# Designs tried in a protein design run: designed miniproteins, single chains, continued (3). Part 19

Each design is a single chain, and the fold is of that chain. pLDDT is the mean over its residues in the fold that is shown.

## One batch from the design tools (miniprotein)

Design m8669
Fold by ESMFold2-Fast:
Structure m8669 (fold): chain A 60 residues (1-60)
Amino acid sequence: GKEIYQALKDQPEANPKFLGLKKGEIVEVLKRYSNGWALVQSLKTGKSGYVSEGNLKKVK
């Protein structure tokens, strides 16, 4: 199934790399990296970008 996570806290947008998130926003994890970052897609906006894995909580 899809890797669905929730943002634990707000993150400011920093184009083109970092996805802006609001606390509680739902994202799909597309890829994990060994350095503690993940590439995600926001299910609200459809935008993709990098977030810290420490800011993500698994929903399923």
Scores: mean pLDDT 79

Design m8670
Fold by ESMFold2-Fast:
Parts: structure tokens; sequence; C-alpha cells
Structure m8670 (fold): chain A 80 residues (1-80)
């Protein structure tokens, strides 16, 4: 479906942006785990806004946000 394709594209974008943000922040000695979590929350919020503007149903946007947040948190727990 068009909705599934939009969500899949946004998941791919989220993973790419998360990789770049975490790689950038992890090289800085002053960055805390809390700052990493804030960066993740900002990425999720931006992705949610784009999905809602694209007409994705709120329930599917919430499911996307939960999945991406869980994936990001697992990566932070493994790294920090």
Amino acid sequence: SATAEIIAAEEARFREELDLVLAHLSKRPDVTLEQMRRAVADLVAAAKTRLLEAGVPEAEVEAFAARMTAEAEARLEAAY
C-alpha cells in the first residue's frame, strides 16, 4: 500500500539520520547519554510530523515512533 511504502521510506531515512547523529555525537567527549536520547527524541518527533503531513494514520505513526524509539534505545544501551 502507499501508506506502507511511505512508512518504509521514513524508517530508512530515520535509520540513516540516526547513524549520522550517533556517529557525530559519539566522537565528542562532552556528550552525555541524556543528550543522545534528546537527539533521538528530536529525530522521532520530526519523522512523526512528516508522516502525519503525508497522511499516514495516527495509530500507524504511533506504532512507527514506538518501533524507532525502541530500536534507537537498544543501540544506545549496546554502545553506552
Scores: mean pLDDT 86

Design m8671
Fold by ESMFold2-Fast:
Structure m8671 (fold): chain A 81 residues (1-81)
Amino acid sequence: STEEAILDRLEARVEELIRELEEALRAGDEERVERLVEELEAALRWLDWARTQTDDPALLARLEALRRRVEEALREVEARR
């Protein structure tokens, strides 16, 4: 479905953002970290909205898994402060 395709692209984007975030944290690039955090927070807002738009258990499970992945990445940033 179109919704599945959008979620596939978002999952790929989130993994790329998390990879870039780990690189920025290792480099001590605080400006890049802040930009990547903003993008991950935007992804969280979209995921929270998307959860209200579907009753499909499979899609809800994927949205929740991706939400947890983003939350874990943001917690790692806070742990390194």
Scores: mean pLDDT 86

Design m8672
Fold by ESMFold2-Fast:
Structure m8672 (fold): chain A 77 residues (1-77)
Amino acid sequence: MMNAKVLLEKAEEEFERALKELETMSNSEAISRLQEVIVTLELAIEAAKEQGDEELEKKAKELLERAKELLAKVKAE
């Protein structure tokens, strides 16, 4: 599974859902969902590099930073 666009779209949708549900989710559920988003984004970055899609790689990296920041905040309570 190496379609960078599909991976980025999946990660964007899951991240948006995590943001909307953050206050109603358990801490462990939020951590699990954000970790899945991070893994999907890392795969999207790798696929974008292989495909030479610099714009998609940039978008995926930007979202990865946001997901990592949110995960750190959730872990800190």
Scores: mean pLDDT 81

Design m8673
Fold by ESMFold2-Fast:
Structure m8673 (fold): chain A 83 residues (1-83)
Amino acid sequence: MKEIEELKERAKRLLDEAERAAEAGDVERAEALLEEAEETLKELKKLIEKEEDEKLKKEGEQFIINAEFRLLALRTEVDLLRA
Protein backbone atom coordinates (compact mmCIF):
# COMPACT_ATOMS: atom_id res chain seq x y z
CA MET A 1 0.00 0.00 0.00
CA LYS A 2 2.55 2.63 1.08
CA GLU A 3 4.87 1.79 -1.85
CA ILE A 4 1.91 1.99 -4.27
CA GLU A 5 0.90 5.40 -2.87
CA GLU A 6 4.51 6.63 -3.15
CA LEU A 7 4.68 5.59 -6.83
CA LYS A 8 1.28 7.24 -7.50
CA GLU A 9 2.53 10.54 -6.03
CA ARG A 10 5.77 10.26 -7.99
CA ALA A 11 3.94 9.60 -11.27
CA LYS A 12 1.58 12.54 -10.62
CA ARG A 13 4.52 14.86 -9.83
CA LEU A 14 6.44 13.79 -12.95
CA LEU A 15 3.39 14.33 -15.19
CA ASP A 16 2.72 17.74 -13.58
CA GLU A 17 6.37 18.76 -14.16
CA ALA A 18 6.28 17.46 -17.75
CA GLU A 19 3.12 19.52 -18.43
CA ARG A 20 4.81 22.66 -17.04
CA ALA A 21 7.94 22.00 -19.12
CA ALA A 22 5.85 21.55 -22.29
CA GLU A 23 3.91 24.78 -21.55
CA ALA A 24 7.26 26.58 -21.21
CA GLY A 25 8.43 25.15 -24.56
CA ASP A 26 11.18 23.10 -22.88
CA VAL A 27 10.75 20.06 -25.13
CA GLU A 28 13.93 18.26 -23.97
CA ARG A 29 12.95 18.54 -20.29
CA ALA A 30 9.37 17.48 -21.04
CA GLU A 31 10.61 14.37 -22.92
CA ALA A 32 12.92 13.37 -20.04
CA LEU A 33 10.12 13.78 -17.47
CA LEU A 34 7.67 11.78 -19.62
CA GLU A 35 10.21 8.92 -19.96
CA GLU A 36 10.63 8.85 -16.18
CA ALA A 37 6.84 8.95 -15.71
CA GLU A 38 6.42 5.99 -18.11
CA GLU A 39 8.97 3.92 -16.14
CA THR A 40 7.26 4.88 -12.87
CA LEU A 41 3.86 3.78 -14.24
CA LYS A 42 5.40 0.51 -15.48
CA GLU A 43 6.68 -0.23 -11.95
CA LEU A 44 3.34 0.81 -10.42
CA LYS A 45 1.44 -1.50 -12.81
CA LYS A 46 3.62 -4.45 -11.70
CA LEU A 47 2.76 -3.79 -8.04
CA ILE A 48 -0.95 -3.31 -8.75
CA GLU A 49 -1.11 -6.64 -10.64
CA LYS A 50 0.28 -8.35 -7.49
CA GLU A 51 -2.21 -6.56 -5.19
CA GLU A 52 -4.52 -9.04 -3.40
CA ASP A 53 -7.01 -6.45 -2.09
CA GLU A 54 -9.69 -6.12 -4.79
CA LYS A 55 -10.61 -2.53 -3.89
CA LEU A 56 -6.99 -1.32 -3.83
CA LYS A 57 -6.32 -3.17 -7.10
CA LYS A 58 -9.34 -1.52 -8.78
CA GLU A 59 -8.33 1.94 -7.51
CA GLY A 60 -4.76 1.38 -8.71
CA GLU A 61 -5.92 0.20 -12.14
CA GLN A 62 -8.12 3.29 -12.52
CA PHE A 63 -5.20 5.55 -11.54
CA ILE A 64 -2.97 3.84 -14.13
CA ILE A 65 -5.60 4.28 -16.88
CA ASN A 66 -5.96 7.99 -16.10
CA ALA A 67 -2.19 8.53 -15.84
CA GLU A 68 -1.48 6.63 -19.10
CA PHE A 69 -4.11 8.77 -20.88
CA ARG A 70 -2.46 11.94 -19.54
CA LEU A 71 1.00 10.66 -20.55
CA LEU A 72 -0.23 9.95 -24.11
CA ALA A 73 -1.79 13.43 -24.38
CA LEU A 74 1.43 15.09 -23.18
CA ARG A 75 3.57 13.01 -25.56
CA THR A 76 1.35 14.09 -28.45
CA GLU A 77 1.71 17.75 -27.43
CA VAL A 78 5.51 17.43 -27.19
CA ASP A 79 5.69 15.69 -30.61
CA LEU A 80 3.74 18.59 -32.14
CA LEU A 81 6.17 21.07 -30.55
CA ARG A 82 9.09 19.20 -32.20
CA ALA A 83 7.50 19.38 -35.66
Scores: mean pLDDT 84

Design m8674
Fold by ESMFold2-Fast:
Structure m8674 (fold): chain A 55 residues (1-55)
Amino acid sequence: SADARGAALARERAEAARAAGGDPLTIQMASVGGMAEAGGGSEAAGRAGREAIDA
């Protein structure tokens, strides 16, 4: 459930960032932020976010 909601929030945040004229990196970070919000900043969400930024 958290994973599904995280994916939905990630998509919504990414779309909002894109609409605001965000760069690919900004869109990626917005997506990670959505995952963190849905999971309440869980360890798994934090790790995924760090790995996404490191990519």
Scores: mean pLDDT 65

Design m8675
Fold by ESMFold2-Fast:
Structure m8675 (fold): chain A 68 residues (1-68)
Amino acid sequence: MSPIEKMVEELEKEVDEYYKDHPELAEWLKRVIRFAARYLSQRKTPEEVERDLRALLEQLKAWADSLL
């Protein structure tokens, strides 16, 4: 597995655990993360992608938590 694929898998597990009571929201967030990872992996190093994806997840969690 590439470093980016492993990072995406770890982030998806965090989303599933954090939003276990909101499975549709978790699925949407995972789709956003997968899209961002695919887009960023074409333009950035794995280390930069990891940082950007973690930052994105924190922003997405802040937004999602504001809806709940």
Scores: mean pLDDT 82

Design m8676
Fold by ESMFold2-Fast:
Structure m8676 (fold): chain A 76 residues (1-76)
Amino acid sequence: GLPSEEELEELEKKAEELKKKAEELLKEAKKLKEEAEKKGDKKLLEEAEKLEREAEILEGLADIIEGLVNFLKEKE
């Protein structure tokens, strides 16, 4: 059978949480990049790039979950 509305809502909530976490990581990465540029600090730049990569992974996962939920809703 198809997932229940409750199960689909839980998946949507997880996708939203991942997107929010990714946005927070991107904000922190931007702040660290600005600080790195100001100070010429290579370590801060590397830390910022690591956060950007983590955010990209979380956004990708959220998009997959949202796509799956939308597909399953259309099957109703």
Scores: mean pLDDT 83

Design m8677
Fold by ESMFold2-Fast:
Structure m8677 (fold): chain A 65 residues (1-65)
Amino acid sequence: TAEELVAKGDEAYAKGDYKTAAEYYKKAGELYKKQGDEAAAKEAYAKAAAAYAKAGDLAEAAKAG
């Protein structure tokens, strides 16, 4: 589920694996968007952008946010 993807992203982020966290958050955002939950999708994409920035991937961070 989208909620499971957010949880996996949060776990990866806590471990310092920001690239993996960003990928999970991006997947969660896409799934929320398909479900019509625009607010949850926006929050997930914001988390993905922040995680990409932490990973040093500013280009992907800009695309996600």
Scores: mean pLDDT 80

Design m8678
Fold by ESMFold2-Fast:
Structure m8678 (fold): chain A 88 residues (1-88)
Amino acid sequence: SLEEKLEEFRKRIETASPEEVIELIRAFLEEALAAKLSPAELWRLMAEVTEAVVDYLASHPDIPEEQKNAILDAVAALGAALRAEIAA
């Protein structure tokens, strides 16, 4: 379920490297697009993934700026793709 996948994402991100965070975001995008989720579920996924990533970055201030930007770019790409799916 979406709830189980979001809980697993939150659990995995706590101990993830910056590179692993990017992979987790991309995996969620692929699963969301494949699952044909409702607009409400897509908005929820976007909001909860964004919150988890913001919390991760706040908890890891020593992550180099280049890696922070790569993570933020991955979140932006997820948001853009999910918004496009909602509009379709």
Scores: mean pLDDT 83

Design m8679
Fold by ESMFold2-Fast:
Structure m8679 (fold): chain A 55 residues (1-55)
Amino acid sequence: SPRDAARAQFMARTDKAIEELEAEAEREGLSRDEFLTRLGLRHQEIAAEVAAAMA
């Protein structure tokens, strides 16, 4: 279903974003708090994009 596809896309994008943020944190020396803040913002962005794609 379109909703199952959207869920799969959300999970795939989230996994990719975590990998990218982990690499960025290592490269830039981000604190854990800054990492978590960026992850939260990326999560909200991905959720909004996936929701828009379902409309």
Scores: mean pLDDT 81

Design m8680
Fold by ESMFold2-Fast:
Structure m8680 (fold): chain A 98 residues (1-98)
Amino acid sequence: SFTEKIIKSIESFKKWLEENVDKLSPSQIITLTESHLTLLRMRAYLENDKETVDLLNEAIARIVELGKRARAENWSSREVAEELNKLLDELIAKLKEL
């Protein structure tokens, strides 16, 4: 299904992030994650999948807020990646229920 393709894309991104976290700044991790989900949201919009668009909109908003907290609290790249992995796991779980 289309939803399975979205889930696979998020899972692939999580693996890539784990392999590259030590090479990236906190702000780069936030920006790359937000950009990835924004592209997936565009794909869901083109497929007329409103439920997937809404879940991706929620996740993107949460990433923006997490980025603000990471900057305010001076989080490391690993701390940012850990919190993003939790958020992405929650997103994957919600997508599987569609």
Scores: mean pLDDT 91

Design m8681
Fold by ESMFold2-Fast:
Structure m8681 (fold): chain A 96 residues (1-96)
Amino acid sequence: AIVKRKVTGWSVPATEEEVARYRKLIELQPNSAEAWSNLGAALYNLNRHDEAVEAYRQAIELKPNFAEAWNNLGLALQSLGRLDEAVEAYRQALEI
């Protein structure tokens, strides 16, 4: 899921609260692919792209046919300049 948020400025503390909330949910439900994907989206909006990649990969390990997680993984990898890996992630999303 792509959330259009203000990456810098006064809204950043609210997004960090969302990250903490999703991390707590994952502690309670570690097998929720959706929770990991939501954590990745929150981290991506904070420009924490490396951590977002890790969260999306965890979502995909739990649900390999999760097209949204593959697409969002591609966006995070693209933001890191890892273009070959981003293309492969987008390809996986399209094959689902």
Scores: mean pLDDT 79

Design m8682
Fold by ESMFold2-Fast:
Structure m8682 (fold): chain A 75 residues (1-75)
Amino acid sequence: SDEELARAGLEGGRILKKAGDLEGARAVYEAIIARYPDTRYAGEALEGLGEIAEKEGDYEEAKAYYEKRRELFPE
């Protein structure tokens, strides 16, 4: 299912982020949002992008991702 594929992708993104591959993690999170926008894992991918932006010192981009997650996944 889309839910299971999105979850698997999110796990891969989390592993890359933990390994310090922020560029790879970002690409995976962006792919999840593009392909599986209606899954709960798209919301978690948006949070992951916000965390990466914070690590890179881009606080405006991080804020935009966190606000988008709150807007699209208010529950």
Scores: mean pLDDT 84

Design m8683
Fold by ESMFold2-Fast:
Structure m8683 (fold): chain A 67 residues (1-67)
Amino acid sequence: SALEAALRGVEARAAELRDHMSEAEQEEIERLLALAREALAAGDEVAALRYLLRAGRLVAEAEARLR
């Protein structure tokens, strides 16, 4: 699905930035991605999208600090 593809994209970007993020940032992103997967498994696509967008925003903010 599009949400599953987007989730994998956020995971890949977070992995690339691992050395440039604090432990707290990494933990929060991992938590949000876990919640997104749980929501998808429960059929709650709205909750999954909200968690995914929040995780993606944190990754984008980390990327912006490096440029």
Scores: mean pLDDT 84

Design m8684
Fold by ESMFold2-Fast:
Structure m8684 (fold): chain A 58 residues (1-58)
Amino acid sequence: MEKEEEIRKLVIELTKDYFSKEEAEQLGEAAAQSFIDAGVSLDEAIKRLKESIEELKK
């Protein structure tokens, strides 16, 4: 639950400048669900998303 919410927030931050607020929220929800369905480590997903956001801020 908490990790899924973190993934949603990170995807929204990553996409908010390129998509509408509603679209960014839908992308965040879809990404979190996709990671769960694929059996991916949510900790690993969060780490990679944080790294991507940091890279974009350079």
Scores: mean pLDDT 77

Design m8685
Fold by ESMFold2-Fast:
Structure m8685 (fold): chain A 118 residues (1-118)
Amino acid sequence: SKKEKVLEALDEIIALLEELIARIEERDPFSAAVLRRLKAYIEELKKEIESLSEEEAVERFMQFVGGLVEALRGMAAELEETDPELAALVREAARRIVEIAKKIFPDDPRVAEMEAAL
């Protein structure tokens, strides 16, 4: 179902954020703390998705992914001047999140909008 695809995609995003946190936490513990809060929010979002219809789950997921990509782009922009290598890792994470959304909903126009914003 679409809802099962959304829940699986959220698990993939959680794993990606855990990988990113492990890579940056010693160099930037502040950004790592922000990412840990985002991860915790996704765990709560998974519980919300379980109670939604398929259409509501897709809408909620796409809205969340758009916001997450925007937040990661903002984080990367802030890091660019002080640690461009760290900024590149955060930008790569944003790109991989868009790829996860594209894999499950390739025809959703919000995916093309997110790709254009990368």
Scores: mean pLDDT 88

Design m8686
Fold by ESMFold2-Fast:
Structure m8686 (fold): chain A 102 residues (1-102)
Amino acid sequence: SVEEALEEIRRLQALLDKFREAVENGASKDELLAILDEIQAEVDRLAEKYGLPPEVRARLQELFDQAKAALNAGDKERALDIVEQIVGEAVTYLVRVLQEKL
């Protein structure tokens, strides 16, 4: 339903806010990787549920790999920028899919 999809988008945005707050509060690399894994699991679940194209899923996976690499390099700011891009792109595609099914 439209209401369910909007709630799922809000949950994804809340996970981004959680990641941003953790970066701002100086969370450890392991804590940030755990939140990133939670975001990746939610994005993958939504991509499967709403039928995101394989090329979009591949792009999002590449961005997740880049975010993990940034965290492993100690670049928390770059990791945040990439995670914001992941969530923004995922939400944009989910909204597009929702509009096409209405």
Scores: mean pLDDT 87

Design m8687
Fold by ESMFold2-Fast:
Structure m8687 (fold): chain A 79 residues (1-79)
Amino acid sequence: DQRLADNSADVLDIYSKHAEKRGRFDTSKKLRKASESLRKGDVESAEKYIESVEKELRELLEENPEDEEEIREFMQKKA
């Protein structure tokens, strides 16, 4: 479903912006590539990019609780 893929890509774009804001440029680039892959329907490539940054993303959110709160609010609105 393209609508579900687009919604998931929007979430990844938010994660990418927060990573870039905090100076994690490689994490931001990979999240952006995951978003682009989802918008093209390539779920497998998107999952690989997400897996490659999972640890860095978790550390970023733990160090920046305000970013985690904003992302959680977005996810709740999406649900």
Scores: mean pLDDT 73

Design m8688
Fold by ESMFold2-Fast:
Structure m8688 (fold): chain A 75 residues (1-75)
Amino acid sequence: SSAREEARRLLEEALEAIRRGDLEEAKRHVQEALRLSRDDTAVSTGLREALRAIERGDLEAAKRSLEAAIRLLDE
């Protein structure tokens, strides 16, 4: 679906934001992807975990959670 494709794009942008140290932009993209994924429990759970990891500065955990969510969106 278009929402699924948009969520995937936002998560790729979130990963790029983390790589350049822009945690505020990363959080914004993840929050938007979360809104688009409200009906997908597995994706939503992973995105909430990514947000908590970003907030505590655990960027490796955040990247792992985002990469897992992207795989779920790719099936």
Scores: mean pLDDT 86

Design m8689
Fold by ESMFold2-Fast:
Structure m8689 (fold): chain A 70 residues (1-70)
Amino acid sequence: MKEGEKLKKEGERYLRQGDYDKALELYKKALEIFGEDNPEILNNIAQVYLAQGKIEEAKEYTEKAAKLQG
């Protein structure tokens, strides 16, 4: 659990620095620890894809997060 929180915080830091590849790597590892059904991490991954201009990939992750919250 502490490991997953650390990966999430590091992913947030890399996203803020514009290192989108590192942010994705760290968020995907956090998702493995928290489980595929974590809507916060799924939305964080979608935010990275939006920043990269990958609209369809971002939409896939936001829709997956929405299904888990609805």
Scores: mean pLDDT 80

Design m8690
Fold by ESMFold2-Fast:
Structure m8690 (fold): chain A 64 residues (1-64)
Amino acid sequence: DVQQRRDNAIKGLKNMDPSSADDSKKTLDQTAKQSSQMSQQDAMQTVQQTGKQQFRNSRDKISS
């Protein structure tokens, strides 16, 4: 479900950069809440895509 996708994304971020995880968690929480108006499948896809973007941003921050 949407919550599980969100939680998995946050766990990945915490393992990579714990300091960025709180900001990414807020973004994912907001995305999940906004996605409550769409179908479960679309909501899960949106949260997963947002998680990938947050992961990429954290990776770029570390690599820079």
Scores: mean pLDDT 68

Design m8691
Fold by ESMFold2-Fast:
Structure m8691 (fold): chain A 94 residues (1-94)
Amino acid sequence: MSAEQRAAEIAGLREALKELLEELKEKIEAGTLSDSEGASLMTSALLLASAMRELGDPLADEVIKLLKKASKALDAGDREKALEYLEKAIELLE
């Protein structure tokens, strides 16, 4: 893979992950997120972040840490804490 092609792939993954995290945040804020939807969206987010890491994105490790913290907060029913971690991850992707 060329450096230009790698940069384009990373940019695409960042945009896809940001959109997914914004959807997850919106559903949490609206109180419409089911446990199954939360697990599915979080799994998809972690897969995208892992793909970013495989491509050498310097933000990937910090994003993965934040997503794991958000996942634990959601599992504990702490939606406000989950939102804090998701907002921080979204900010890193901007």
Scores: mean pLDDT 86

Design m8692
Fold by ESMFold2-Fast:
Structure m8692 (fold): chain A 108 residues (1-108)
Amino acid sequence: MESSVTEEAAKMLKVGEEFEGIVSSIRREGDAVVVGLTLKLKEPVEIDGFKVTSVGIRVRLDDPEFAAALKPGTKVKVKVLKITDDSIELEIEANGKRARVTLKVRPA
């Protein structure tokens, strides 16, 4: 499984923005770890009468040392480095460790 974000969630991300997040899920997939992150929005967005305060992203980590620092509830800092037509580059920081990941934008 590759790192991914939905098209709707991707629209809420901006280059240079920093988000506070929490590890919501961890799943082992072969030699990699797939981590679900819930990122808090700076301003809530209202969609169809519902207040959206966070967005979810999925990150595949091939770094065992960084992955070992993560567990459900771990606080992370996420910085958006670059946005292209079909991908988003992020820097994730947790427990003094940093990793760069590229998210594939997926249709809903």
Scores: mean pLDDT 77

Design m8693
Fold by ESMFold2-Fast:
Structure m8693 (fold): chain A 58 residues (1-58)
Amino acid sequence: MPAELEEELRKLAERAIAGEPKEVIEERIRQLGKKYGIPEEELKRRLDEIGVQLVLDR
């Protein structure tokens, strides 16, 4: 996965943990999927992996 996309997903995971509405997170996933040509489901899976890691590292 491109480093820029990984950084965007990390920022998005941090926003989700901070309490951003699900609809805002899902819209950002759609935008990233269109920009990078990656399925939304793959991005959601990666976001979940990053989010779990961030929570466990707290």
Scores: mean pLDDT 78

Design m8694
Fold by ESMFold2-Fast:
Structure m8694 (fold): chain A 60 residues (1-60)
Amino acid sequence: MITVELEFENEGVAALVGGMVKTVFPEAEVEVEGGKATITLPDTEENREFLEKLKEGAEK
């Protein structure tokens, strides 16, 4: 498993992104807490790249 914690402007944005990830990856485990979204996916190259790209976008 690979887990990434993403920081967003607010909880609404974090929840929106978490919902998007769940839609694309139903197997994803997503937890949202006050602007942070913790996303866990199977440890594959594709999922690692996805989470890294998502993390890069979290600030802007």
Scores: mean pLDDT 76

Design m8695
Fold by ESMFold2-Fast:
Structure m8695 (fold): chain A 80 residues (1-80)
Amino acid sequence: MSTNELLLEALNGLPDSASQEDHNALIGAILRVIGAELTPGDYAELAEAYRHLGEVLEKLGLTELAEIAYERAREYAAKA
């Protein structure tokens, strides 16, 4: 799955019960990932951005997408 596909699936996967705070948390996590991807080579920030995205997705019940985000975080952490 590409980064763009991961982020779009996350937005489309928001549950009907998602609060404004849940929406804001997801948008913030997505913007952080985009910012980190625009500055490649900062593997520590890439790892933290994807880890944070995973935590937000897990809280929202998007478990499969959270696992993909955590996998990317681990890959970048290994390069940091």
Scores: mean pLDDT 82

Design m8696
Fold by ESMFold2-Fast:
Structure m8696 (fold): chain A 71 residues (1-71)
Amino acid sequence: VTKEQLEKAREEVEKIAKEIFEKAKKEGDLEKALKEARERGMEKATEIAGRKSLELAKLVEEVLKEVLEEA
């Protein structure tokens, strides 16, 4: 995994998380939103990096925490 792939993965995961959490504010199910954001974020990050890694999993969790804290 390259630095450029990690940066692109972070941006895409952040977009996914923001979209899902904004939708969850209307529907009221934050636990479902967290699960969906984690699953979709990990899938997208894996597509960008071309493989799963602990580094990607950590990046996804960090982005989800940051987006949730800003909300």
Scores: mean pLDDT 76

Design m8697
Fold by ESMFold2-Fast:
Structure m8697 (fold): chain A 85 residues (1-85)
Amino acid sequence: GREAALEAAGEAGREAARAAMAAAAEEAGAGYAGGAILGIGTALDAGLAAARAGADAEAAREAAAEGGREGARLGAEAARRASER
């Protein structure tokens, strides 16, 4: 049910966010890794939103993974912008 979908979304989001953080850290070190941590929050938020909208576990996992990648990308970009100031 909904609880299982939320749990699955959280797991998928954390995995996607970890992969994105590792890639960002490799490109620019600790600063980008810190920015990419935002991906965990966006992954969880996207997965939870999908589950609340009635998505099944699979759809919630996909939403969490996409949210995590997008959030990590935005976090890395924000970290770059901050370092340029």
Scores: mean pLDDT 63

Design m8698
Fold by ESMFold2-Fast:
Structure m8698 (fold): chain A 73 residues (1-73)
Amino acid sequence: DELLKKIEELLKKLEKDEDYIEDVLKWLEKQSEEERKLAVTVLEAILSDDEEKHKKGREASKKISEAREKKQA
């Protein structure tokens, strides 16, 4: 899936841990295309030159991780 590949590349650019990347990708693989597109938008915002956008993107990335963990509980 091209969206999942792009998400993986963006997470690698953000120097995320391999385990975190794998967990996020596995969770997003089970989500809708709209949720995967949202993840791309969030990660691209983090990589922008705007420090405030970087902060918001990091917070959104954390929420994605938390949502995955809670869905498995």
Scores: mean pLDDT 70

Design m8699
Fold by ESMFold2-Fast:
Structure m8699 (fold): chain A 78 residues (1-78)
Amino acid sequence: MEGSRRLIARLARAGARAAEAGDRTLGINQLTAAAEVAERAGFEELAERLRRVAEELEAGGDPREVAERARRLAEEAE
């Protein structure tokens, strides 16, 4: 399936928006999904970084900082 990078970026941006909106559960789920797509596509470093961002959000990290990191990773994916 082509377009794994676009899907990763889409999921990471969705996670960022959810985090900023205060929906922690949706944000974590979207970021974790982005990491899983990245891992399956062979983007191991990107997958690890996306998992860390999801873990920061789960640990009560600043939603704005989490969103900024997620958007940066989305840009790197595309």
Scores: mean pLDDT 86

Design m8700
Fold by ESMFold2-Fast:
Structure m8700 (fold): chain A 72 residues (1-72)
Amino acid sequence: MEAYKELQEEIQRMLEFAERHPEYREEILKIIQETSEIAKANKDKFKSMEEGYAYALKVLKEKWEEFLKSLK
C-alpha cells in the first residue's frame, strides 16, 4: 500500500498549503476532487487497489505541478 500512503501524504501537503493560502483553497480542493473522479472513472482498468492509488497519485501530482506553475 505504498501508493496509498504517498497519495495521502500528497493530499495532506496540498491541504496544508491551502490552510496557509486560503485564497487557493477552492482550486486545491477542486484538484483533489477531480483526481478522485478520474480514478473512480478508471477503476475497472486497474488490476489492484495499489495500481488505482498509483494512478491517482500520478494524476494528482500532474495537476498540482500545473497549478503551482500557473501561480504568479
Scores: mean pLDDT 80

Design m8701
Fold by ESMFold2-Fast:
Structure m8701 (fold): chain A 74 residues (1-74)
Amino acid sequence: SMEELLAQMEALREQILAETDLARIMALLDEATALLSQLLAQTDPSDPEQVALLNRARRILAEMQDHLAALEAA
């Protein structure tokens, strides 16, 4: 379900935020991107609940990307 995919993305976010190895973060980020693609494929754009779940997933991915960018800048 979309909720199960979102829960997997939240688990990946927790792993990424605790990680400092750039290669590991990039691999986890690839997994998160694949999950977002699955969510997007399942989303009915006319269903506001599904769109809200997709937007939450996009925010989670953005947080992961921000973490990578911060570590690359250090």
Scores: mean pLDDT 85

Design m8702
Fold by ESMFold2-Fast:
Structure m8702 (fold): chain A 53 residues (1-53)
Amino acid sequence: MSLAEEARARALELYREGRISEAEFDALLVRIAEAEAAGDPEAARQALEDFLA
C-alpha cells in the first residue's frame, strides 16, 4: 500500500476502536487527501502522527 493508503487505514482503525470521533476521522481523511493531491505521500503519514501527538 502507499503511505496515504496506510495512513487512511490507520485512521479507520482508530475510528472503529472508538479512539477518535467521526469528525476527527473526517478531518484526517481530508488532510490525507490534501497530501496525496500535493504529491507528498510522507505528508499523509505525518498528518496522522501530528494528530496522535
Scores: mean pLDDT 77

Design m8703
Fold by ESMFold2-Fast:
Structure m8703 (fold): chain A 58 residues (1-58)
Amino acid sequence: MEELERVLEKLREKAREAGLTDAQIDAMVAAYRAHAELTGEVFPEDPPLPKLSAPEAA
């Protein structure tokens, strides 16, 4: 869906600006896409970054 792809693109940009690694960005995008495909839900146009339980080593 075009809306989903735009949301995921914004998520990538926000995560990159926040200093997340490419691996973390890819994992977040994959999780968002999987959720949308399972539920049929569309995310907001400007999604917040999900909170992680603990920070990872770089």
Scores: mean pLDDT 65

Design m8704
Fold by ESMFold2-Fast:
Structure m8704 (fold): chain A 81 residues (1-81)
Amino acid sequence: AAELLAAAEEVLARGRELAEKLEAEGAPEAARLTREAGEVAAEALRARARGDEERAAELEKKAKELAERARELVDEHLAAK
């Protein structure tokens, strides 16, 4: 349980760092989705720590969808330069 909570904090911190970098490079929408993906992924780990495997699976799916959208926006931003 403690390990999952620690992993949640790590995921949240990594997502925040990446989002700040994307925002600084002029991709604010990609930064927003990256931050949201990190937050949802952290929530999934916290749900698993509570034994809510169904909720954890739903949140993990949502986090992956948000991360994919963020990646598409990053690729579009880079292609536009």
Scores: mean pLDDT 82

Design m8705
Fold by ESMFold2-Fast:
Structure m8705 (fold): chain A 67 residues (1-67)
Amino acid sequence: SEELNRLLIEGVMLAGQGRYAEALEKFREALRLAEEEGASEETLNFIRSGIEAAEKALKEQGLPIPE
């Protein structure tokens, strides 16, 4: 969907800017939407990898992971 693609682009852009907490929010919303839409396993795995990367970046920087 256009909304899913928008969330993914925003998440990647925010992560590229070092804004990992905001990137994580976008990837979490993308995962929820992708699951609701029955997205492919490849798409779900891509989003999950984005979430894991953002969480890892926050932990390595000593920053809290938002809920």
Scores: mean pLDDT 86

